# Designed miniproteins, single chains, continued (2): the designs that were tried, part 8

Each design is a single chain, and the fold is of that chain. pLDDT is the mean over its residues in the fold that is shown.

## One batch from the design tools (miniprotein)

Design m4244
Fold by ESMFold2-Fast:
Structure m4244 (fold): chain A 85 residues (1-85)
Amino acid sequence: SGMEARREAMEIYTTFHSVFNKARRELGRSAPEIDAYRIAANEIIATNPNPRLQAIAQQILAAIDQGMRAMLDTIAAIQRELFNA
């Protein structure tokens, strides 16, 4: 149902941002944000069994590995998709 899809999207969003914020605090504010995203994505892949969250984490790593110039645009697109699910 639409309600279930929305709840799952919110859980994925809040879980990712919790892990990302932890990585950001660990690295400090002067570290490149891309490093925090890489750490967060790897932690999610290692620890979270949710297949949609796994796919999102893999997409973030693929964007980094491909040298995407607009990493933030990719993440923003993922966030929009999660909130519109």
Scores: mean pLDDT 79

Design m4245
Fold by ESMFold2-Fast:
Structure m4245 (fold): chain A 67 residues (1-67)
Amino acid sequence: SELEELEKKARELEEKMAKMPEKEQLEVAAKWMAEQMITNPDSVHSASEAEAEELIAALKKKFEEAQ
């Protein structure tokens, strides 16, 4: 249940970020990733691992393109 809530939270955040200015998207993404790495490290090893990797790769690409 905790994992399912985290997965829904991540998807909602991604949808909200799509409606934000690019600069704010990068800031929100960076903060969210930092919090998840500290608070829910084990959740990445579950059924959502592939989705987490895809999100991380997309965010990294946006950071590189913004520089």
Scores: mean pLDDT 62

Design m4246
Fold by ESMFold2-Fast:
Structure m4246 (fold): chain A 91 residues (1-91)
Amino acid sequence: MKEKAEELLKEVEELKKKTEELMKKAVKDPEKSEEYAKEAAEYGEEAKKKAEEAIKLDESLKEKATKLMIEAGANEGLALMTASSNKLALK
């Protein structure tokens, strides 16, 4: 059970990295920012689900999993806000 929880936590870390990369792409390419924001939202939700599953399997990982989930959610939020701002600017 601990091995599975740690494996899920590692997957959450990879998903967080993907949300960070997509957020950066949304900033650099305004015309594709909505597409990147949508992908960031999908990875952010997946990270949240996997983090919650990891916590259920091993509560000792709660603090680390919660931190990763918050960081992934922040990247998702920034990508969505960037897309909204760019959509208004491109009008």
Scores: mean pLDDT 80

Design m4247
Fold by ESMFold2-Fast:
Structure m4247 (fold): chain A 64 residues (1-64)
Amino acid sequence: MSLGEIIGQAAIESKGDAEKALEIIKEKFPDLTPEQEKIIREAIEESKGDPDKAGVRFHLALTG
């Protein structure tokens, strides 16, 4: 199970609420760094609950 897959699921379940999405993600990945949390928060906020957009945003933030 990839981090991107969990981010996509969290985006759906939170309906674009970044704080709720982070709570869901941290249940499976408690060791997230502050930088990763920031990237995930921004990806969820930009995606507005769209899992494909959330995954793409997260990927772009990690790879440049």
Scores: mean pLDDT 72

Design m4248
Fold by ESMFold2-Fast:
Structure m4248 (fold): chain A 82 residues (1-82)
Amino acid sequence: KSFAKQLSSALQSELKVSPKNASLITATLLLPDTTRNPYKLGREEALKMPIDDVLQRVKENGYQVLPELKDEIEQLAQELGL
């Protein structure tokens, strides 16, 4: 919970991502299925990484939200309090 809010805030402040997109990117990174994650970073791996390393992964792969999973991602963002 705290990790998700820290990551969303860091995406907004350091990478200048909009609040809505920061929430969706954070939820995408925390999807349990790594094969459907464009950052190729599992939920458990992301939670153990320093925030700066996660930001670098997002920057290297671009700002991606999975359109086919939009409802699932939005639901997860709500569950994370984003």
Scores: mean pLDDT 73

Design m4249
Fold by ESMFold2-Fast:
Structure m4249 (fold): chain A 99 residues (1-99)
Amino acid sequence: SVEELSRLTGLDRGTVRRMLARGVSREDLIRLSTEVGVALLRMAVEKVPRELVDEFLAAVRRALRAVADSADPLAALAALLAALQVPDPREALAALREL
């Protein structure tokens, strides 16, 4: 089940286990992770500057780990989604770094 959820959400298996242990429902995990994935694709289509790509991906990976370790993973995942929905890539990166 954890392996299936990892494949379906694109999240690391350790992250999925921690979120489930913190009480996040499968439905909420699938819904929010899908929305995060769509927001990431939108950012890629808007052509994040090459010089920022590595920093952007590092910030996203750090934020996803912080979500798994959060006392409220669902709220933390929603905050990550909000940061990814910022239209300007530089402002989005700044918002991700504050998470």
Scores: mean pLDDT 75

Design m4250
Fold by ESMFold2-Fast:
Structure m4250 (fold): chain A 67 residues (1-67)
Amino acid sequence: SLDEKIEEIKRLIEKGDLRGAAMVAAQALVESKSKEAADRIIETLKELGVPEDVLEALRRMADAILE
């Protein structure tokens, strides 16, 4: 579920694995294929302090995945 992926993202960020966190976010985007899910994921990562460069990369990835 999305909530389980958000918890995994938090765990990865705590460990300093920013790339791993981004990959879990990308998986959630692929599985949900919805703008609402993408917006929620990106907003959550922003609240967790993920840099704008990473958020921008995820937005571009969402555009490619969601078409």
Scores: mean pLDDT 77

Design m4251
Fold by ESMFold2-Fast:
Structure m4251 (fold): chain A 62 residues (1-62)
Amino acid sequence: KEKIEESLKFLEDLYARTRKQAAAEREKMKDLPPEQRALNEEFLDGVLALVEAFINVEKKKL
């Protein structure tokens, strides 16, 4: 159970860092064509959703 709590804390810290990195990447994408920007936004949203899914799986083990 301590292992699960440690894993959950790691994933939550990773999610926070990933969100910050995604915000920085969005700033770099402002000058891209709308189609390319939409694809990159979808990718970033997908990455964040994946990390959140891992957090939810770990929470169910508590």
Scores: mean pLDDT 78

Design m4252
Fold by ESMFold2-Fast:
Structure m4252 (fold): chain A 73 residues (1-73)
Amino acid sequence: SSTVEGLEKLLELLEKAKDAEEAIKALREVINTSKNGGERSAAGELLKFLEETGDLEKAIEAARRGLEAAKKQ
């Protein structure tokens, strides 16, 4: 599933980020460059959450839960 692949990529980007600012920059690049609509949509939601909260650990948890839900389909 392209949704599963996109979410796995987003989770990896978040886990590699050292802080919320680095994660935000990486998510903006995904939104601007990805050809996968599901990946762009998920990146947009994570970006909004990080801009509002600055909580990288909770963003990683949200991405993990989203990936688990996508794998059940």
Scores: mean pLDDT 82

Design m4253
Fold by ESMFold2-Fast:
Structure m4253 (fold): chain A 82 residues (1-82)
Amino acid sequence: SMEMEELLKEFEEIFAEAKRLVTAKLREEYRDDPERLAAILAQFDAHFAQLYQQLSELLKQLSIEEAKELLKKFRETVESLK
């Protein structure tokens, strides 16, 4: 449905923001160790890709109402990281 497509797009945007914030924190934490930072970022990039696939499939299995509530909570969690 178009509603589910819109929710999946919203999920993609929230997930991208979460990844950006976590990446920024890692860059600050490991700023003095660029080789370790590169290794950690590669591992997290792979992990985020896998997690995105799993969560997007889960989201598709929810009702529209459940998906909206889940995305609202996810957004609130990501906003708390700022």
Scores: mean pLDDT 85

Design m4254
Fold by ESMFold2-Fast:
Structure m4254 (fold): chain A 64 residues (1-64)
Amino acid sequence: MVQEILDLAERALDASGLSDKVKAEALARVEATVKRMVEEGKSRSDILREVNNVLLDALNAQKK
């Protein structure tokens, strides 16, 4: 589950055309969030929702 979500996030970020720095920061944040939520016993749906929020934040932070 964790690796599957990380792989999906990485593919989405690669498709977005974001800079390597922004992608690395977003992936690190996604990984930390997924691991924390899994340890807290959150559902897969809750984890995916939070991951989507992190990815949207990264996309919106790209000013140009």
Scores: mean pLDDT 76

Design m4255
Fold by ESMFold2-Fast:
Structure m4255 (fold): chain A 55 residues (1-55)
Amino acid sequence: HMTPEELEERFLSLTPEQQKKVREELNKFDDEHPDMTPEERLEKAREILEKVEAE
């Protein structure tokens, strides 16, 4: 399990362009799933981050 702290550290290590892309993708997910749990949101944020890092 990736902790919120680990996710934040990885996010801050990204370029400004990658950070923007992660925020945009996460915002889209939030709009589609307004009732998601914090756990679901963290898992989705991790998936988005890993995808952006892989590009």
Scores: mean pLDDT 77

Design m4256
Fold by ESMFold2-Fast:
Structure m4256 (fold): chain A 57 residues (1-57)
Amino acid sequence: DAAATRLAAGVAAWGARAGGADPETAAKSMGQIARGFGGDPEAGARAGREAALQAGG
């Protein structure tokens, strides 16, 4: 789903910026957001961590 992918990418980017590129904070936030949308919290946490690492590195 292109809309869900765009939303997830936008939220992950926002989380990375807001968290100062802290991967663990981004992972926790994205995991909770994914759960709220009925998605996989582990997949959300992984996406958040990867986005934060890309922002910080």
Scores: mean pLDDT 67

Design m4257
Fold by ESMFold2-Fast:
Structure m4257 (fold): chain A 74 residues (1-74)
Amino acid sequence: MAEEIKAKAQAEIEALKPEIEEALAAGDKEKLIELVKRVGELLKEALQALYPDKAEEIEKKSKEVLEKDVAAIK
């Protein structure tokens, strides 16, 4: 089950890769921020499914990482 959760998250992130490459090539910072937020949400959901007892900690850490990533794109 854990491997299936990881595989699903990885497949969904891989599906976003062409859009990320297109936005990067176009210099579309707004689109990159939206895509980074979506990737972060997918990772958060996968981690919370794998570690439900740590869901609150994962929520806080994911928010911190997302804010840092968004700041780096701006």
Scores: mean pLDDT 79

Design m4258
Fold by ESMFold2-Fast:
Structure m4258 (fold): chain A 84 residues (1-84)
Amino acid sequence: DKKFDELLQKILDDLDRRYRQLLDLVRRRDGRGALQLYDDTIRWISREIDKASTLFSDDQVLKLRQEIDPRVDRMARLTLDALR
């Protein structure tokens, strides 16, 4: 489904941009900024998944979660390291 593929790619591109921003915050030793970006990202993903669930099949939403989860997990680990 072209619309699903476009949404998936947009979300992954936005996650990659957020990850780069997170790396910059960690490099600047901005632990508060890193935590806020992570929290904003989690809230944004929840909204995107809720929106996708109204437009796409359960299998497509599961695929979306499977692609997102590893990217979010790497951001969580980086954020925790920044707070040390």
Scores: mean pLDDT 87

Design m4259
Fold by ESMFold2-Fast:
Structure m4259 (fold): chain A 78 residues (1-78)
Amino acid sequence: SAEDLALEGGIYAGLAGIILGVAKLTKDKELAEKAIEYAEESIRLAQKAQKLGHPDAPTLIKNAEKLVKEAKKLAEES
């Protein structure tokens, strides 16, 4: 369902945020790359939820895209 996709996307975004936080603290490129992977999965799930009309999906996509951008910058600087 749209709700299940949005929930799963939210979980991936939350995990990406935690991993990114640790990557920033440790300057670990591998963790930054892992954060990108989880955030990109969040975007994929949220895009599916958006196609099904989930009202929160645009916000989830926007938040996950910010995580991808930040994690990519960290990975390039590590």
Scores: mean pLDDT 88

Design m4260
Fold by ESMFold2-Fast:
Structure m4260 (fold): chain A 65 residues (1-65)
Amino acid sequence: MEENVQKVLDALGEANFKPVPLSELKKKTGLSEKEIREAVKALSEKTGGGVFLDEKAKVIRVGSP
């Protein structure tokens, strides 16, 4: 789980913490959708909601606008 968390964080950093589509994150990290969801949940818990999955847009967001 921690390794998957780091992979997701690295991919978000590569995008300059702009919204990253779930499909793009899956391709970049090699993780399944389930593993990405679990990693984003762990990051959200650690950051007080600073990283989250936008279910409607299917993108991972970091911080607030």
Scores: mean pLDDT 77

Design m4261
Fold by ESMFold2-Fast:
Structure m4261 (fold): chain A 71 residues (1-71)
Amino acid sequence: MEELKEELKKKIRKVGEELGAEDEEIFERVFELLEKNGRIEASEEEIRAIINLVITGNEKDLEKAIKEAEK
């Protein structure tokens, strides 16, 4: 479990850096939102979409996307 969470954090950071997001607070927020919705793993593609939503401030779309993805 801890290993999967660490890999998820690494993916979030890597994808975030590719998108030009260097704020560690954004990475922590993305991880926390995924974990709160029962997501302890995600693809780079999914992480990219979520980071983009966090950066643009679309919190309504972000919460909905995460919840819909878990079904």
Scores: mean pLDDT 70

Design m4262
Fold by ESMFold2-Fast:
Structure m4262 (fold): chain A 92 residues (1-92)
Amino acid sequence: SIEEEIEKLISKIEDEKYKKIARLVAEALLNSPSLSDEEVLELVEGFVNYILKEKPSAEELVSIAGILGHEAGLSREEIERLMKEIREIAEE
């Protein structure tokens, strides 16, 4: 299932805050009105690989999540909420 494939991708992240953020982004992408399951998996894989390679800051995570949310066809309100939740997790 797509949920199992997403969890396998997220399991590559060892940092618990990054893992929570990746799961939050994946859930937002799964709720996309326009993305197929295959497109969601591709975006989640790209995001996980970005985390693993770059070890991004909170603001870099917020920026990329905003871009991904826009690409996924999420509303402005959904994108702003996602960005806020990422900041809150990163500042824990």
Scores: mean pLDDT 87

Design m4263
Fold by ESMFold2-Fast:
Structure m4263 (fold): chain A 91 residues (1-91)
Amino acid sequence: MLRFEVESSYDLEKGIATGRAVVETEEGNRLEFEVRIDVLTRRVLDPVTAPTQEEVEIHGPEVLRDLALAAVEAAQEARARLLEELARLNR
């Protein structure tokens, strides 16, 4: 069973929420997906960090999908926390 490490962070000054998911294979290969979201517009910012086509061919497209989902969920959680912080500062 693959173990996913999920990290969420936000940059209050830039207004950016970041979600990152990493899985390590038994061979020691690290696959990473990172998404940055503009907090106010909800737009995904370029570039998105994703596994290469070769890595997807080796590990399968389901791993890419699961990494992407975990990273997006983490970014949305970070965005919610950043919005709460912004609301506190505007009081």
Scores: mean pLDDT 77

Design m4264
Fold by ESMFold2-Fast:
Structure m4264 (fold): chain A 69 residues (1-69)
Amino acid sequence: MERLSEEQWNRAKQAILNAKDKSRSTMQVLLEEAGLSYREVGLFEQQVIETKGVSLSSMTVAEAQEVLK
């Protein structure tokens, strides 16, 4: 299936890790700071589930930062 490019993945990961508002929605950071489309957010989420076994869709930035470290 379709995957994010390495550039898109790194941009998404860095946007979450560098987000200053820890209470913010992870999905909002991916859309607004990383500049991902809804499709690309879905691909990022799928890859995180495959590699970390958890969904980011209900997580705050603080929770997602712990997953992505």
Scores: mean pLDDT 80

Design m4265
Fold by ESMFold2-Fast:
Formats: structure tokens, sequence, C-alpha cells
Structure m4265 (fold): chain A 95 residues (1-95)
């Protein structure tokens, strides 16, 4: 079902963000990543629109970290691209 696919994407994003926290040497970046994870975990019935909101949050953090933590920024960019592809794939399955 669409909800199952959206839930899998949510779980994958959380796991990826936790991995970035473990690899980051920047305390401000780690704090921001933890805040995003907490916001994602609060959502009990994720929707495609929710995934788009997560994409916007990741893209904003990527832009904020480009100068202070370019490695985490690059990883966030890759994760955002993957999330965008997953959103498109789920939308095509519904239509």
Amino acid sequence: STLEEITKVKETVIKSLRGLIAQSQNSAASEALREIIEEIEKTKKPTIEFLREVFDRLSELERQLQQSDPRTSMSLGALAVGLAASIVSIEKLEQ
C-alpha cells in the first residue's frame, strides 16, 4: 500500500539522519539533525505531503551547512535527492 511505502521512506530517512549525527563533528549540525528526527518521529500517519515537508527541511539544512560542515551538507543533498526520487515513485504508483 501507499502508506506502507511512505512509512518505509520515513524509516530510511530517520536511519540516514542518525548515521549523519554519528559521523558529524559539528555540534550545531548534530543538534539540528536531532530536531528533524524528532519532528519526523512525531508523525504517526505520514503522507506524501509530509515527505515533501521533510524534503524542504533537509534542503534548508543543506544550504545552512554548506560553509560550516560541507561533508554533512553534501550527505544531506544526496539524501534529499533520494527522497525526491522516492516521492516521485510513490506518486506514480498511485496514479
Scores: mean pLDDT 83

Design m4266
Fold by ESMFold2-Fast:
Structure m4266 (fold): chain A 58 residues (1-58)
Amino acid sequence: SMGEQAVGETGRAAYEAGLGGDEATALVRETAKRMGGSPGAQAAADAAAGELRRLNGP
């Protein structure tokens, strides 16, 4: 829950900053780990990473 929200907020900030998919992927995955690495947070990070790579490029 909180981990998923933190991942979503990090992903949005990365998207708005125009960060490339690889850099954005590292940020959202690190956020999920810092928030305890729950399966939901990890799944949210993977989904956000894929979308950011599609939108902002690699």
Scores: mean pLDDT 79

Design m4267
Fold by ESMFold2-Fast:
Structure m4267 (fold): chain A 68 residues (1-68)
Amino acid sequence: RTEELAADVLRGADMVVEMAKRGELTPEQARRIAETLRELAEKSTDPLLGQAYREAADRVEKAAEEMA
């Protein structure tokens, strides 16, 4: 279901943020992940899923900024 998929997308983003905070990802890798998530949001025809991808991208992008 879309609600479960949206929740999983956000959990995935939180996992990526934790990996970035632990230094397991470079800022460059985190930015690439955020860019991919934004692309998925733009291509999504489902509003709920599109919002989840945009929120996920924002969280990962913020983590990349804070790694500096």
Scores: mean pLDDT 81

Design m4268
Fold by ESMFold2-Fast:
Structure m4268 (fold): chain A 71 residues (1-71)
Amino acid sequence: SSISNKVKIVKETLEKQGQPVQAGIGGYSKESIISILLQDLSDEEIEKAVSYLKPTPSGLDEEAVDLLNSA
């Protein structure tokens, strides 16, 4: 349940930053998202960690989209 909640927060934070949960060129890697989810972070710390990912105008990779949509 806590992992599912963290995935939801990551998805909502990316959407708020204008990065909809869709596959695209130069998006965030699955590995980067997993590393955030595996850390013992609060909701606010997750939002901050997501903001430190290198944002691109392109969406997430397909694996990252699948991970986020599994929540």
Scores: mean pLDDT 63

Design m4269
Fold by ESMFold2-Fast:
Structure m4269 (fold): chain A 87 residues (1-87)
Amino acid sequence: KEEELRKLLEELERLGAEHLARYAPAAEEAAATSSEAEQREFLRAALREAADRLAEAGLDKLAEALRAAEAGDLEKAQALVDEWLEE
């Protein structure tokens, strides 16, 4: 179980960091474009499904982080992931 969680953490952290990096630098600077709107919609749907599955697996903190990301609060999402890593 710990091995599974560490592997999921590694992949989730990597994907999360990459996804956050993709939008975080442009979030304040770039105007809302069709491309960004489409990607946000896609990520929002994917994050919702991932959050539900993580919650069912007992990873409530990660589910909260993904829900924060879906809401556009990327900094809160990162903080929640950091808190989960400390557990």
Scores: mean pLDDT 63

Design m4270
Fold by ESMFold2-Fast:
Structure m4270 (fold): chain A 65 residues (1-65)
Amino acid sequence: EEKAKEAVDSFIETLKENADKVPVELLREAVERLIAAHPSQRDYLIEKLKELDLPEEKREALLSV
């Protein structure tokens, strides 16, 4: 669980640096894969995504997973 949470935190850190440079389709795929690997962290990941200053279209696509 701790490792799973660290994986989510690392992903969020990467998104902060690269959100504007990564296509929404790739971001969505990455989120889906992360949730599939760590289903227990879904709610935590969603809350972290809501805290990011993302374009609304990307935020909506990611939160719909």
Scores: mean pLDDT 74

Design m4271
Fold by ESMFold2-Fast:
Structure m4271 (fold): chain A 84 residues (1-84)
Amino acid sequence: SAEDKVLEVIRRLETETESIPAELKEGLARALPLLREIGASEEVIGAVERLLATMPVGPLTPKVLALAEELDAALRALADEKLA
């Protein structure tokens, strides 16, 4: 499911990267109330909140860019599922 993909990419950001860019943190913080509005699960909300609270700010590495693009795609797929 799109939810499982969102959770997987967040876990990969947490386990495979040391930091995420400020732009990604700002984007996720802005997305959080929208995710609540569309009825995203408490697991997804909790994972986003944990990522925002625990991940340091750092540079856009190629690995971070790839995972950020996967997260964006997964969040769009989740929105499509919830709004269909």
Scores: mean pLDDT 87

Design m4272
Fold by ESMFold2-Fast:
Structure m4272 (fold): chain A 95 residues (1-95)
Amino acid sequence: SMEELKKRVEELRNKLKSTYEKIEALKDQIDALKKLPLTTPEMQRAYEKLKNEIEKLKKEFDELVAELRAIVGPDETDRILAEIKKEIEQRKAKR
């Protein structure tokens, strides 16, 4: 039904928003680490862990985008992604 499709689109939107927010937070942590010398094995492991987590989340994000695109098509998917990015950027600016 049309309501079932709307429910699935909203669920995908929420998952995309959550995944994008996590990726941006991890990127901020990497940028902070890059300003410091990696002087201990613990600091180096933290850096590698953050990089690996970003790659996993990017893969998850791409899979969710592909599913959304299959339901609503490319133009509507691009519109939803633009809205999510603006919302997350706006929240970061207000912190």
Scores: mean pLDDT 84

Design m4273
Fold by ESMFold2-Fast:
Structure m4273 (fold): chain A 65 residues (1-65)
Amino acid sequence: SKIDEVKKKIEELRKEIRRAMTELQRALNDPNASEEEIQALMDRIKELDEEYNKAVTELNKLEKE
């Protein structure tokens, strides 16, 4: 079902966001990490969060009443 597909996408996005956040935390604690690497990780997290919010909105529309 479309609902199951969107739920699976949300779970995949949650995992990707968690991985990216963990990677950002490691980069922030790494004296060899560049500002460019840190910025790229922050930008990726922002893009993933926007994608997550779109998927949640789609799920809510599909599950509405």
Scores: mean pLDDT 86

Design m4274
Fold by ESMFold2-Fast:
Structure m4274 (fold): chain A 75 residues (1-75)
Amino acid sequence: LEEELRRIVDEARAAYRAGDTEKLQEALSKVEELAKEHPDNPYVLDALAAVYRLAGDTEKAREYEKKAMEIRKKQ
């Protein structure tokens, strides 16, 4: 899981640098699906926040960063 998340985030960063909005959106969709499967996994939420930030959705990025912090506080 963590290695898959790292791969997806690395792909999202590469797409962002290349201006490849379609590849960036693909990476976002993949992390969103993982977040559906693992809604309370802080690593998944961190990756989701990172990809939303690259996609320009700062509000969503902040929301998931906050959720990840709250979950870590309980663990």
Scores: mean pLDDT 79

Design m4275
Fold by ESMFold2-Fast:
Structure m4275 (fold): chain A 83 residues (1-83)
Amino acid sequence: SVLPPDSTLRKVAEVEIAWAEEAKKKNDPIMLRLLGDTLAALGDLETDPEVAAQFYLRASDFYRESGDLERSQEYRQKALDLL
């Protein structure tokens, strides 16, 4: 079935963050990147630019911890552009 993309993606993202917080303790780069992707998606769905910037900053941090420095800088800059 087709669900509204925004509400479905946001709910899935919130659940995935909880799973990936455990994987972060193991320093798993795949799960750290998944956290970054999830937070970036939440930022894209957010209508409040200040709240969106906070999601992008958190995504940037997880991308950095996963070793994806290019994506980390991309989302850090995206957050700063909203502030």
Scores: mean pLDDT 74

Design m4276
Fold by ESMFold2-Fast:
Structure m4276 (fold): chain A 75 residues (1-75)
Amino acid sequence: SKREEELKLAKEGALKTAKDLLSKGKKSKDKEAYELFAKGVLLSMEGETGTPEEGKENFKLGKEYFAKAYELLKK
């Protein structure tokens, strides 16, 4: 279905974004922040899998990783 194709493209995009963030982190003093951003991207995509409870927890954890990465970059 069109939705299955859209979800596949979104997952591939998230994986590419995470890979790009990790690559930038390797060349940066802010490596930890980039690693947390990559984890947040991946958890946000995985939030649609499993039970509704698992999805909710993955979205919450992803948000926490984004917030922590943002605070590290402000230093």
Scores: mean pLDDT 74

Design m4277
Fold by ESMFold2-Fast:
Structure m4277 (fold): chain A 62 residues (1-62)
Amino acid sequence: SMEKEKEEIKKLIKLIVDNVKEGRFDMAEVAGAVMLATGLADEEAVEAALKGNEEEAIKLAL
């Protein structure tokens, strides 16, 4: 359902942002690539998450 998909997207964005904050940029990039490949977010949303901006990334993805 749309609500479950929104929750999954938020969790994946948080995973990217948390890895960026921890300095784990390779892991953040892999998570972002998975979101792009699965169509869960576009390039703009993933770029915002990779810059550590969780709120903007969620806004762009949803």
Scores: mean pLDDT 83

Design m4278
Fold by ESMFold2-Fast:
Structure m4278 (fold): chain A 98 residues (1-98)
Amino acid sequence: MSAELMAEADAALAAAPDDRARLREMLARLEKAGGEAAHVVAGLLVLLGEPAERVEEYLLKALDVQAEKYGASEEEVERARASIPGIVEEALAAVRAA
């Protein structure tokens, strides 16, 4: 995970929620990074107007790519997969509260 990408994405979420062009650019950078910042990616997708079902699908695909890349165990993948609905719900709540 890139700490610089995380900080830049967090700044975009906090400072310019209506800046859809910047949010799309951050999402594209995070997609190339393999979706390592699941909460930030979920928040960006929600701000871009993606429905919860699409956000969940994206995070599941990102998890599969990361699991293959890092050789994660089936137990680690299942635990991460089980956390995704909660991450999506938290992102929706955070965007509504902002």
Scores: mean pLDDT 67

Design m4279
Fold by ESMFold2-Fast:
Parts: sequence; C-alpha cells; structure tokens
Structure m4279 (fold): chain A 88 residues (1-88)
Amino acid sequence: MAAKKEEEERKKAIEEGRKEIIEELKKNNLLTPELEELLEKAVGDGEAYREAVRLVLKKMGREMTEEEERELEEAVERGERALAERAA
C-alpha cells in the first residue's frame, strides 16, 4: 500500500514538472506536437527533456536562441527540483 502511494506521488510530481516545461515551451513558441509527444515519453528525466527539445529543433532545421535556451533550462531545473523535493 505505501509503495503505491509513493508511486502516485512521484507521478504527480513528474506531471507538475512536465506542465511547467510545457508552459515555458508554449511561451517561447517552441512547443510542437512532436515535442509534446517526446516530453510525455521522457517524463521524470530532465536530461531526456533537454535532449528531446534539442533533437526536435535540430530536425526542424531550427536552433534555439540564447533566450529560449535559458528559459527552457530554467523550466527543466524547476521540474527537476520539484521531482527531487517530492522524491526525498
């Protein structure tokens, strides 16, 4: 029973972090259907989120601006902190 509650709380923390990342991507017009799908699959891994974003933008023939990269890093860091805080 306790293990199931911890799994559910972990999933909620991951979903909250993902939501923050998605909001920042929407703000910077970086969110595409392909990226959204990749982020859904990379839930709970900040490094996977960064890699997914970079790969999608590279495939689209686009590079992140310095400002977009900074905002994305901040969003990923917030998601990672929320996950770590709840996992502790």
Scores: mean pLDDT 62

Design m4280
Fold by ESMFold2-Fast:
Structure m4280 (fold): chain A 72 residues (1-72)
Amino acid sequence: SAEAEELLRKLERTIAALEKYKDDPVVVKAGLKELKELVEEVRKLLPTMSEEQQKRAEELIRRAEELIEEFK
């Protein structure tokens, strides 16, 4: 769905921003909050996604969880 695609794109952009601006405390604080919220939204929509979108979502969630652990 278009909603799932936009959500996955937003998650990917948030991950990329956090990876690029790791030393910016404003970006990190805002990015981590958004990342956690996006992961929850993706998990809720996961059963409605295509097989290709589910694979992409699983990889993005894994990368998001790794970033959340890195910034603890």
Scores: mean pLDDT 84

